# Designed miniproteins, single chains, continued (5), part 8

Each design is a single chain, and the fold is of that chain. pLDDT is the mean over its residues in the fold that is shown.

## One batch from the design tools (miniprotein)

Design m16246
Fold by ESMFold2-Fast:
Structure m16246 (fold): chain A 95 residues (1-95)
Amino acid sequence: KEDLLLLSALEGALRALVEAGVPGAEEALRDVRRRLEELYKTLDLSEREKAIIETAGRLIGISLSEEQQLELLRIYREEGLEAALAYLERLRETE
């Protein structure tokens, strides 16, 4: 549950960066969406469960500052998915 929510929040943050025209965000968003869809298939989630997770994640992602969203993209590109999710979890714990 928590990993799926964090991955959805990362998607939300990356989507905001794509809308802002940040280089590299579209590639990162595509990769994250692919991983999220694979998890949905593996967990056999209903459309309602997917919608709830995606809505919650998007709200978390867009609630981050621009600096935090940019740092998430940097961490994802340089250190990988696990490091990006760890950074996102720390942000949630401190708010």
Scores: mean pLDDT 80

Design m16247
Fold by ESMFold2-Fast:
Structure m16247 (fold): chain A 56 residues (1-56)
Amino acid sequence: MLTKEQLIEWLKGMDSPAVEKLLSLGAENLKKLTEQEILELDPRYGPELIAIKKEL
């Protein structure tokens, strides 16, 4: 399971509007988003964010 610090470092590497929203929400709220909600936020980086969610 990713630590909060590791998640923040990974997200900072992504150049995506979804990253800014997820940084404000935090790791706990990322777990609560569905795959559909993540893809709606950013279809380009959605698959990477879904992979991160599964590691949490």
Scores: mean pLDDT 67

Design m16248
Fold by ESMFold2-Fast:
Structure m16248 (fold): chain A 101 residues (1-101)
Amino acid sequence: KYTEFADKQLKKAEEYEKQGNYEEAAIWYTKAARFYLLSGDYEKAIEAAQKGIEAARKLDENSPVAASAYYVLAKAYENLGKTEEAEQWKKRADEIEKKAS
């Protein structure tokens, strides 16, 4: 159901990245990852979340957008049964969020 929304958000992220706008690219990659997660497409959610983290890290490793992307990454790993990896990424998200406050 959410795959069509995720595809649209992914395309927006790719256009922003092409323009060198990493702030918007990170936001839209993270939105795409969330919609892929909601659609049950965990592999695409991981790929989009990783791209969102990469774009956010070009600005600031502790970006709040990176925290959101790490939360999506954690949830995708949790749904794949990789509980230890999920907890690791959630802790990273929590650390970034605390530093950004």
Scores: mean pLDDT 81

Design m16249
Fold by ESMFold2-Fast:
Structure m16249 (fold): chain A 66 residues (1-66)
Amino acid sequence: AISFEEAKKRIEEAIEKLKSPDVNVQREALEEIYRVTEEALKGGASQEEIDNYISELIKKYLEEER
């Protein structure tokens, strides 16, 4: 189990790896997001808090790509 703050850091790092053209790196990043989400939920974070954070990071990523 991890704290929500630790989960935020790891999710942000994993989303940065999704920018890689390497499919293996993208797959590992998606697996890390899933693993970190499960650990954060075990640590007492809510699904809503995690989903909102991931959504905001994805919005930021899409805005930077435009």
Scores: mean pLDDT 78

Design m16250
Fold by ESMFold2-Fast:
Structure m16250 (fold): chain A 66 residues (1-66)
Amino acid sequence: MTLDQVNDYMKKIDAGANIATIYKQLPPSVQSLANGLQSTGYFNKKTSIKFSLMVQQSDIIMQSQS
């Protein structure tokens, strides 16, 4: 996914969009990371998805600079 797509999803989540709908639109790698974070019991689904999107954003930036 692109940086613009990551930023769009983050804005939608912050605006109160349906988390289940957002989750279904995410790449499998982001979904897997979000599930892993939520399974620790320390993060709710919304926070897990936001952190997963931040990791994806960082990965895209690093790939763009390589």
Scores: mean pLDDT 80

Design m16251
Fold by ESMFold2-Fast:
Structure m16251 (fold): chain A 71 residues (1-71)
Amino acid sequence: PRPSPQEIIDQNLEWFEKMLDEGVPAGVALQKMAQRTQEQTDAAGLSPAERTRVLNETASRAQEVIDERKK
């Protein structure tokens, strides 16, 4: 079965935070996460609304993680 939009969001954010913990630069980690998220949403055959939600929510929450870590 294909992953749900929420599962894609949560899994990619967990992977993103793990990359940051492993010393990957924030900009590189964000780019890798965005690429994987796009590929997973395309492969899962999500509706346009679901794809927009996943991409926007992962990007927004990842940016919040970056901002929190730099404070």
Scores: mean pLDDT 81

Design m16252
Fold by ESMFold2-Fast:
Structure m16252 (fold): chain A 70 residues (1-70)
Amino acid sequence: SQAAAQAEAENKANLDKQIEQGRQDAQQQVSLGKKLYPELTDDQLQQSMDNGIGMAELKAQAENAAKAAA
């Protein structure tokens, strides 16, 4: 029981660290994208960057967002 509990605790700590690191990295990328395309949501920017979407595609998304907001 003790050995299993310790293994679980270690695994959880590692997962937590990885999640936090991923979050910080994503937030920095979103900040840059938001500066270029303020009309896009943080979630949309993060998804676009995660999928490796280029500037042209992000620009198209920004135009669509502006059209919906207008």
Scores: mean pLDDT 68

Design m16253
Fold by ESMFold2-Fast:
Structure m16253 (fold): chain A 74 residues (1-74)
Amino acid sequence: ETKKNFAIAYAKGALIALDNGDVETALYLFKKALESAKDNPEAVKALQQAIEALENGDVETAKKYAERAIEALK
C-alpha cells in the first residue's frame, strides 16, 4: 500500500503544481509518481504519457493522463 499511496500523493501534487502554473515542479512530481508506481503497468503507462504531454507543453493532456494514473492506482 505504501508505494501506491506515495504514487497517488505525487500525482495529486503534480496536478496542484500544474494548477499553479509550476510546470517544473509538476514534471518532477510525475517522475516521482512513476518511480513509486512501477509495479502497476497501467499507472506507469499513464504517467509516461503525462510526462510526454507536459514536455511538449500540453498541460491539458498531462492532467488527463495524471487523473487516469490516479484511478489505476486506486
Scores: mean pLDDT 84

Design m16254
Fold by ESMFold2-Fast:
Structure m16254 (fold): chain A 80 residues (1-80)
Amino acid sequence: DDQLLRLTPEGLKLLETMGEKREVLTLNELEYLLLQLAVKENLAQDDGYLDLEGTEFESLANGKKRLTLSELIDLLATPV
């Protein structure tokens, strides 16, 4: 899918820790990077949610402890 997303300041800061410096990514590229991060940090759940409790992502989500990957993408990027 060729949908382009512009990273928010929070999204850009997060992805810079992973070595990504682009402010615009495709949805597939951002989803791939966030899935890699979720696996690395053991955030992924069997029900399709990410467990953010006790992580830096909980503050990014305004204290929300569980998000879908799609909801996390919406916090970190906006459509171009």
Scores: mean pLDDT 75

Design m16255
Fold by ESMFold2-Fast:
Structure m16255 (fold): chain A 98 residues (1-98)
Amino acid sequence: EAEKKLKEAKELLEKAYSLVKDPEVQEALKSLIRGVELALEALRKGDKELAINLAEVTVDSLEKLIERLKTHKLATEEVLELIEKAKESVEKALKILE
């Protein structure tokens, strides 16, 4: 179930990446996608503690990105909604793992 939520987050971030035009936002999304991938791999290897830590860092980074995008109007409403949904999916994965 947690793995499913992390996969959903990755798919949402990949869709946001395909729609975003700002290079700095693209780089931030690439880093976030990688963070979700690392959390998934940790979970698959049975390292629950590492998966939780990686997911927590990813949520914090997503929250900071969302705030920056809203403040500077760097994303369309569609991109912002995808990133917010990705954050919710990672948070749901954390609740399942904790």
Scores: mean pLDDT 87

Design m16256
Fold by ESMFold2-Fast:
Structure m16256 (fold): chain A 113 residues (1-113)
Amino acid sequence: GPSLEDLLKLIGHILSLIGIEIDLEEENKKNPSPEIQQAIQLVRELRETFLEAIDALEKGDEKKIEEVIKRLEELIRQYQQLLANPSLPPRVKELIREVIDIANDVIELLKSS
């Protein structure tokens, strides 16, 4: 099974994503945009994917772990496309970069498990 340390890291990352979602929602309230709404939706999909990662790790489901990694890599690509938008506020770009870093850390954790 996964180590307690690995599970605590995943839980910490989920809590970080909740904080980022709140910050993105505040940015969207100030200046609503489809791009910020897309960033919020991608954070929600990422949190769901992290919960699937926890379930797969608990069950030792290697096939599901590989599927989760591929989904995380796809979500990172979608975030990178958002970062290419020059009209996004600097704070929103900072939050998206933080999300990409979190997702990459989770991929590394899953590959080492």
Scores: mean pLDDT 88

Design m16257
Fold by ESMFold2-Fast:
Structure m16257 (fold): chain A 74 residues (1-74)
Amino acid sequence: MSEQQLLDQLRQLITDYIDAQFNNAPQSQIQSLAQQIDALMQQLQQQTGWSQEQAEQLAMQIYSEVFREKVAAA
């Protein structure tokens, strides 16, 4: 996969994860999404050479952006 494809998938998974929490989805679904995010983060680190800290910082930025968009729309 390209770096851009991995980043697009990461944003989509984080969006789905936040939506699952807001809609009180089953805990099994929320855990499955969290595991998929972790796996994708590992793939991003392997392809980009980013440190764990850099990858987590980007994921946190995406999470904060998506979370704020959903709170503002509620």
Scores: mean pLDDT 81

Design m16258
Fold by ESMFold2-Fast:
Structure m16258 (fold): chain A 71 residues (1-71)
Amino acid sequence: AMEEVRAQLDAWFDRVGLSPEAREAGLIAAEEALKKGYTPGQALHAGRMAAYLVDQGLPVEEAVKRALEAV
């Protein structure tokens, strides 16, 4: 589950050109979503949202929190 989500997020991060900080937030949010029992699709959505929010200037911890509230 997490390995498949990580592979999809890494491919997306490379394609979009996101920062290492945004990438880290995305992976944290995806892992936390899976630990909370959300589906791989929801985890992927949370990961993309958290990475996007960091790219927009939010701190990693706040971006992860907001992404998890959106799934």
Scores: mean pLDDT 85

Design m16259
Fold by ESMFold2-Fast:
Structure m16259 (fold): chain A 76 residues (1-76)
Amino acid sequence: STTDRIVTGALELHRRGDAGTAISLLLAARGHAVATKDYEAAAKLEAALAEIYRSLGDEALAAEYAALAEEYRALA
């Protein structure tokens, strides 16, 4: 799916040291998913954001994105 390609691309960018671009890509895709009520996509994108922030050591923000992922998963 388009969402799975975006998630894999963002995680690859993060792995290469470009966390800023990865986060921007995921946030833009999340905005579109929420606007179109694609809650399955929104959940996956929020989960990817949580993973990146956890990897960066921002546990508070990682927990917030993980909670959003669970909320959207419940709506899907």
Scores: mean pLDDT 90

Design m16260
Fold by ESMFold2-Fast:
Structure m16260 (fold): chain A 106 residues (1-106)
Amino acid sequence: SLELKPVTDPELQKLAKERMEKINKLIEDAKKGNPEAARQVLELARSYIRMAEFFAGIDKELAEEYLKRAETLVDAALKSPDPEIQKEAEELRKEIERVKKNIDSL
């Protein structure tokens, strides 16, 4: 599961908690073979990979954190029995490896 990050604003803390609970439920549903949940976690993984690329060279620690989140989502989707979902997840896994190598060479 994904962990909550500390936030000082109580309203932002509530929104972050609610969002993380929804994401964790999608991860669990994807791991159980739900194809809609798997597609949603892959879309979220793509967003996290883009965030990692954006922060690469700006904030290495934050970029690495986004990649770890993307890895968790891709691993959940790989549990899908759908070959198209598995193929997309493997492609994203390779993309994560490429971005990680770029960050490590900075």
Scores: mean pLDDT 83

Design m16261
Fold by ESMFold2-Fast:
Formats: structure tokens, C-alpha cells, sequence
Structure m16261 (fold): chain A 73 residues (1-73)
């Protein structure tokens, strides 16, 4: 994905986590460590709590964007 796409998906992941009552810093820490699987799980959980269902693929894409955005800077 492009740098711009990664930044947008990373911001989206943080927004979804916050909407679901999940600390965005926990998501950022997982993304920084490259733990995409756990980051995707938190994004999916945040979406579930917020009442907005995400597919496994969508949750993973948000997590990958967050990881790439953190590693790029």
C-alpha cells in the first residue's frame, strides 16, 4: 500500500479502537512492534463494540496500515 494509504488506515484503526473503548495507545504499541495479528484483533473488537462489523480482511488491512505508518516515520 502507499504511504498515504497506510497513514489513512492507521488513523482509521485508531478511530475505530477509540469508538469501541479500546485505548489507541495499546493499538499503536502493537503496531510499532509489528504485531499485526493482535492489532487486527483489537481493531475488530473495537468495531464490534461500536456496532460496526468488520471482516477479518478489513481489520487486518487497518492493522497493516497502522504498522506501516508507524515504521515509515
Amino acid sequence: MSDEEADRLGAGAATIAAAGGIDPQTLADLARKGNVEEAARLVAEGARRAGVPLSEEQARRYAEGAMLSMQKG
Scores: mean pLDDT 79

Design m16262
Fold by ESMFold2-Fast:
Structure m16262 (fold): chain A 62 residues (1-62)
Amino acid sequence: ATDEEIEEGIADIAIGVARVSALNGVPKEDVLKFAERVASKLKNPKVAERLIKETKEIVDKI
C-alpha cells in the first residue's frame, strides 16, 4: 500500500467515528475538532481536506 492509500484508510475510519459520534449525541463542535485533529496529522493535504469536508457534511445533516 502507498502512503496515500494508508492515509485514505485513516480518513475513512475517522469519518466513520465522526458519524457514529454525531449520531450518539456528541456536540457538532467536538466532532469537527476530532476531524481537524486527525487531519492535522495527515501528510497528504487532499486527504486531510476530504476528511474535514465529509465530516462537516455529516454534522450538517444531523
Scores: mean pLDDT 86

Design m16263
Fold by ESMFold2-Fast:
Structure m16263 (fold): chain A 102 residues (1-102)
Amino acid sequence: SLVDELKNQVVETLTKLGREDKRDAALSALEALLTAIDEHAPPEVILGRLNKLLTALDLKIKEPSKATSAAYYQLLFDIYNQEDPEVIKKRLLALLTALSKE
């Protein structure tokens, strides 16, 4: 499922970075974000939960790639336009995948 792909991408990223101690916090932040998306929460709530997830991942990226920036801004655009939850989740997966390649 898309949710399983999102969870797997978070875990894989943390394992690659040797930050498995952050796994429970990151997965909790992801679950809170997915709940806000599914409940059609206001954009500000979804963005706040996205920021908590990105903070929990603690990626320390100084200059994101063009691919990461594009994925991030596309996700923001879809959140502000209140797109279908499945569309927003696919954009989130694209962002997490781009971040894993930094």
Scores: mean pLDDT 85

Design m16264
Fold by ESMFold2-Fast:
Structure m16264 (fold): chain A 68 residues (1-68)
Amino acid sequence: MTATTGEEAKEYLLSKGLSEETAEIVGKAIDEGQKLSKTPVTVTVSDDSVTVEVNGVKSTTPLSELKS
């Protein structure tokens, strides 16, 4: 799934079984990133990882790093 807003990212992460605290932190970071750079931030959530793309730069974090 792909999210372009912090709220969408939070919903997607919660649907993948991540903690509400982690989902909120990611959502807040996306909203802050958009405010600072005026650049769209895209978050793609897969079964195994979360990929954040800003200005064409991708950063992938395995879900195993984000869960408990």
Scores: mean pLDDT 67

Design m16265
Fold by ESMFold2-Fast:
Structure m16265 (fold): chain A 89 residues (1-89)
Amino acid sequence: MKLAKLFKATMLAILTKRLIERKVITLEEAKEEAIKAARYAYEAGVLSEEEVKEIEKVETEEEILEALDLLIDKTLPEAERLILEFLKK
């Protein structure tokens, strides 16, 4: 189900960003969660394979935060749109 994968991608990206900004998780943990979110976003049809591969290459905190921002920017509007459609049925 596209909505479930989109929701997982969006929530994982948002929560991971909050946790890394608050210094609650390690860079390695944040990278793993960013990659998981990217894969869910790809399966939901909102990321390309190339974008997933670029996220898999991130190494620094700045790169991880940029990848998480990209994931949020790509997934959150689509998740909101699909939830709104669902609620109006």
Scores: mean pLDDT 83

Design m16266
Fold by ESMFold2-Fast:
Structure m16266 (fold): chain A 75 residues (1-75)
Amino acid sequence: MDERDLTLSTDPLTVDVEEVVTRTPGGGPEEIRYVPGPPLAAPGRPRVRRIVLDPSQEREGFRRFVEALRELAEG
């Protein structure tokens, strides 16, 4: 991976991911997962990737960002 792609610019990095909310049967707490957006080569879908870091929760935002990068590298 080229360091230029991971430059921590003052501008927010944009990586599109989908939030999937899953509830346990019986009214348990919701489980939220982040999955990569549509495949880069899929016809009929955009190849845009968007992750927005929340300034009020920077550490959590960074964790979400790293997870999305991992999914993009593997998926």
Scores: mean pLDDT 49

Design m16267
Fold by ESMFold2-Fast:
Structure m16267 (fold): chain A 85 residues (1-85)
Amino acid sequence: SDYQKDYDFINELVKLRENNDYKKYKELEEKYLSSLDKNKQLSYLAGKAQYEGKLEEYYKYMLQIVEATPSAPQSHRDIIKEKLS
């Protein structure tokens, strides 16, 4: 699944960060993002924020995803907005 691919990639980036290889970290992340469409980029960024425990960033990306999805229930938008307030 796309979630599993993002999770596996985030784990690879974490290993680079732990080795202080920030140049390779940045190059790989930029290359990965460039291979994704806008919706998949937002999904990746949401997953990364969740993995890093950055709940505010996670909800901001989730709100962007939900707002880009016309079929998403209004209740989903309302819940995310409450989490950000």
Scores: mean pLDDT 78

Design m16268
Fold by ESMFold2-Fast:
Structure m16268 (fold): chain A 72 residues (1-72)
Amino acid sequence: SAMDELKAEVEEEVDRIVEEARRLAEERGWSLDQLGMLVAVRLYEWLEENGVTDPEVIAFAEERLRELLERV
């Protein structure tokens, strides 16, 4: 379905945002809190720029982000 395809794209982008932010955090010696703030800002900017307004898709993105940050 279109929803499943959008969720797959969002998951890929969340994974990319987290990986890029983790590289910056490692290079800069950032805390997990600083990493969390950066990934949250980047995720919401990407969702807005791509017109993602569906609450189910936003909740899916937020849950994926939470899971990745908890598995440090």
Scores: mean pLDDT 83

Design m16269
Fold by ESMFold2-Fast:
Structure m16269 (fold): chain A 70 residues (1-70)
Amino acid sequence: EKEKEKVKKLEEYLLKLAKEKGITISEKVAKKTSERFIKSMSFKKAKKEIDKVLDYMAEQGKLLGAKVEI
């Protein structure tokens, strides 16, 4: 029960942060990624890993002048 709640929170965080950084990510990809992260690491670590991945993708998109879509 609480695991599903953490997955939903991480999915919402991922989608919000991606949108703020100009990255388009599908809800299906966001959900699967959040499920995998919560299964393998704590919510706090998963959140930090999401920050790192999205920062990297935003930086690459900015350097290439392109929108990132997943």
Scores: mean pLDDT 77

Design m16270
Fold by ESMFold2-Fast:
Structure m16270 (fold): chain A 69 residues (1-69)
Amino acid sequence: SMSDIAPLAKQLESADPAVREAAARALGEIGGPAAEAAVMKLTSPEAKAVAARYLPASSPARPILLTAA
C-alpha cells in the first residue's frame, strides 16, 4: 500500500547508508507498479542508485534509475 511505500521512499533520501539499504530492500520486496512509481519520484542520485540495486533485473524502472544516477 502507499502507506508502506511513502515512508520507505523518504528513508531512501536519508543521510544514513544503513537506513537507505533497509528502505531499498523493503521496496524491492514489495515490488510492483506502486514501488516502481515511488522510486521514479526520487530526486537524489544516491537514492536512485541504492534503489536500483534491489529492484529485479526485469523491472522497467531499473535502467532508468541507473541512467539517471
Scores: mean pLDDT 67

Design m16271
Fold by ESMFold2-Fast:
Structure m16271 (fold): chain A 99 residues (1-99)
Amino acid sequence: GGVLGKLLDMEKKRKEREQKIKEYEEKANDPSLSPEVQAIYKEIIDLYKKRDELVKQAAEEIKTMNEDERKAYVEKTQKEQSEINKRIDELEARAKALE
């Protein structure tokens, strides 16, 4: 598909992440979970919001860039997203282990 198809797919994935964030917000405020586990879910929420914002900003900024600038910017943004995803996975595993 074209660039527009990818943007629509990214929007759908963003909405799915918003739903997941709401689930984690419930866990962050769940009194049956320890304060340590609640704090971990709050950190996960912040990381998902940061990731979504980076993707949204990248989609807008690349429109005014030349081909070489786009490649460099996309590569940098993908690396930042990968580090955020790795941190989320580590925190989610820790929260589940402590539950």
Scores: mean pLDDT 80

Design m16272
Fold by ESMFold2-Fast:
Structure m16272 (fold): chain A 65 residues (1-65)
Amino acid sequence: DLEAELAALLATFRRLRVVDPETGVETDTLQLPSRETALRIALLRRRIAGDEAGVAEYEAWLAEL
């Protein structure tokens, strides 16, 4: 279902631990999705909401990639 697809895509966000090679200091950061994945998430949200105009807009943007 569309909600399960959205949940699976959102699960691609994760915390990354980055270590500075010179100082050894660890910093947590969030891995952002690719532009394509972000557009797919937006498209699925629009489909779940029943926003036909938004679906068409995001499908057009994905086709340009």
Scores: mean pLDDT 67

Design m16273
Fold by ESMFold2-Fast:
Structure m16273 (fold): chain A 83 residues (1-83)
Amino acid sequence: SAEEEAERVARGAVEGLLAGVPPALVERQIADALVSLGVPEEEARRVAREVVATAQRLLDAGASPEEVTRRAAEMLLRAIREA
């Protein structure tokens, strides 16, 4: 389902950021996943940047990985449903 795909992509992104993967690479991985799910390439890149920026801000503010993953999944699900 779109919800399961959004959750999977969000979890991978948050785990990547926590493991020290460069934000630009995490953005590319999210954008590639969104394109594979039918999101137009330009929109996928924009959404990926917003998701990574939001995740970094929340992690820096001390939010739990679970909370950040939920927020990222909500953003990704919206993009997938609008595709």
Scores: mean pLDDT 90

Design m16274
Fold by ESMFold2-Fast:
Structure m16274 (fold): chain A 85 residues (1-85)
Amino acid sequence: SKKEKEAELLRELVERFFQLVEDGSSREEIRELLREFEEVLKKTFPEEAKKKLIEFLEELIEQMRKAGLEEVVEVLEEKLEEIKK
């Protein structure tokens, strides 16, 4: 279902973000992952990609904040602001 695809994509994104953080990856590598995810959303939800990306970023920001990953939260908030323009 559409909701199952959304849950799977969010899970994959969260896992990849935690991996990048564990590996000590740069803010630029995190931004690149967000660009890749945006392209996947455009292919999966062509009419709702922007709305879905905003929803996923807001949920991911909450999860990263709960994990104490403030530098990652900052990158995600920057991307969210860019998309909302």
Scores: mean pLDDT 77

Design m16275
Fold by ESMFold2-Fast:
Formats: sequence, C-alpha cells, structure tokens
Structure m16275 (fold): chain A 81 residues (1-81)
Amino acid sequence: SPELQQSITLFTLTVTATGKMFDIRVLWKQGKITPQQAINQLNQTLQNFKKQLEEKLPQDVSQKVLKEFQQMKDELIKEIS
C-alpha cells in the first residue's frame, strides 16, 4: 500500500540520518574530529535528510520529522559546544 511504502521510506531515512548523527558524536568523543568539524557534519546531515524527506514524503510528514531532527541536532551541538 502507499501508506506502508511511505512508512518504510520514513523509517529507512530516519534510521540512516540518526545513525550518521551518532557516528559523528562518537568520532568527536574519540578526538578524531574537532568540535567545528562535528557541528559542520551534523548541519550537513540535517540538510541532506531534509532534501530526501521533501523529495520522497508529503510535506506534513516531512515537517514533523524535520522538527524532531532539528531538536536532536541542536542538543548534540549544545553537548559539543
């Protein structure tokens, strides 16, 4: 069904983007990247996620998920800063 395909797409994109954000945090905690590099990569991960959501999913679904991801990114940046 279209609803199931939408749910699978949302889940896959969300898991992928979340994994990338936490990988960035791990690299920062290990001292492998600078705080500025971590912040830049987190911002880029969110922008890539936004693009994929807007291309593949309805606007209402995209906006809700993006708001939650923006909050998660902001909390990670706060930890790094």
Scores: mean pLDDT 87

Design m16276
Fold by ESMFold2-Fast:
Structure m16276 (fold): chain A 91 residues (1-91)
Amino acid sequence: VEAVLDALEARIAAELERNPDDEALRRAAELARLVLAAIRALLAGDEAALEEHIREILRLLQAAGVPSARLTEEEIERLRERLRELLRELE
């Protein structure tokens, strides 16, 4: 799983280097990197880091105008469950 996450992160970095002035791509890359960091925290069993990354994802989505992206315990747990599901799909 870590090799897949490393490959995805490297691909994100390469794509961002190819298109440094693309603000939409930069925002998408920022979100993708936070998701990858959250999955890494989940794999490491680092619950504190996982929660912080989830909060950062929700803050980024809220800043982008996503109405459901609230910093509530319910939304944090909902995103945590989605990340666990994604991790199972990558295994």
Scores: mean pLDDT 74

Design m16277
Fold by ESMFold2-Fast:
Structure m16277 (fold): chain A 110 residues (1-110)
Amino acid sequence: ADPVVQGLVDGFEKLVAEGREDVAFEGVVSLLATRLRDAGLSDLADRIMDAADAKDYARLAQLLEENAELLAAVSPTLAQMAEVVRVIARGRAEGKSAAEIVAAARALVS
């Protein structure tokens, strides 16, 4: 797996294991937003952060789904980071357990 994407999943899993699920989610979203801004996608980064701040996990997942082709064209690493955040956001929107969300994110880098 890409080391940046592996590090994102490992960091998320560690914080979840520490009982810090909300901090874990905020961390992966903030890292993705920073990478989007670095890639010149500041408007998308702002929309993602707004959805996260509103706890609109379904909207956050939808934004990443709608922009998947754009992100893949910019960077394979950025697209894979976005896919991790999308899976986590969708899991949160569906009320999945922390363990189920970690397993789904881990599957993307296995």
Scores: mean pLDDT 90

Design m16278
Fold by ESMFold2-Fast:
Structure m16278 (fold): chain A 69 residues (1-69)
Amino acid sequence: MSEEEKRKLAEEIIERIEEVLELSEDEKQAMLGILLKQSEENLLNIKKVLDEDPELAARIMLKEARKLL
């Protein structure tokens, strides 16, 4: 996966999480940072969990983002 494709996928994941819950700008930036540091395989797995259970995926990602704040 290219850097551009990885960034687009990370941004798509954040947009889908925002459909479920409202994120502050700090939470979005922390979440983007986490996603951009993930392997390609892990990003695809996160997207799959979002497709299957968006509320669970959103909750997990928010919890991880808040650990960095």
Scores: mean pLDDT 81

Design m16279
Fold by ESMFold2-Fast:
Formats: structure tokens, C-alpha cells, sequence
Structure m16279 (fold): chain A 66 residues (1-66)
């Protein structure tokens, strides 16, 4: 399954308890979207959330690295 920017924003907000805009989710997709289809695999997003939780990073920290 793949998630677009709106679905990715909701996913991060639910999993991390952070408010993420669709525009910020689109920035994440643009960086990691190797196929140029405008979506990311749900499994990839789950792995990214797990990494952020492990490293005690926020989505804002991730966006600062993009």
C-alpha cells in the first residue's frame, strides 16, 4: 500500500502525536520518492516512524535534514 501527502501527514500525526501539514508531508515524499509517483510505501513510512522513535527525533528534526 502507498500513501500520498495527506495520508502521510495523518499517519505521522497519529503515530508520533505531532501535527504535520500536508506540505511538510509532501517534502518528505519528494525526498524519498525514487519512482516520482508522488507516494511512499506504507512500510517505508512505518520504518521511518520507528527510526524517529528510536533516535528520539521529531518530524521537525527530520524536515531540518531535508
Amino acid sequence: ATLDAAQAAEFFSKELGEQLSEADAQRIINVFDKDGDGTLEQGFLEGLVALLKKENMTVADLLAKL
Scores: mean pLDDT 78

Design m16280
Fold by ESMFold2-Fast:
Structure m16280 (fold): chain A 64 residues (1-64)
Amino acid sequence: SKDQLINVMRDVMLRQGYSQEDVDELVRLIKETPHLTEDQLLRVLSLVSQGRLEEAIEFVRSLQ
C-alpha cells in the first residue's frame, strides 16, 4: 500500500541522516498529491535513498 511505502520512506530518510522536518515536508507533499501511484512513490524512495531530496520534491510537484 502507499501508506506502507510512506513508512518505509520515512525510515530510509531518517537512516540516511535527513531531518524530521525534511521527512515531514516530503510526506505532506505526497499526501497533497492524491493521484500519486505506488510506482511513482518508489521513484521518490529511490531519489531520497540516493541523497536527491530536491529532485524527489520536484518530481512530486510535477505530478500535481
Scores: mean pLDDT 85

Design m16281
Fold by ESMFold2-Fast:
Structure m16281 (fold): chain A 60 residues (1-60)
Amino acid sequence: SEEERLIKSLRAVLEEKGFPKELIDKYIEFVKENIHLPVEEQAKKFEEFRKKYNIPKFPV
């Protein structure tokens, strides 16, 4: 499916960038839970996720 392809690509990119597996797994779960929401709601959820895990706004 398109969702599975997106998840595989996202995981590969994050692994290539050297993100820890635990953070990658958490981010993938976040995407799975929120991909069905409107873009504005996804943006709010992502900001909460980013703050919780101390992820910088850029360059990710």
Scores: mean pLDDT 73

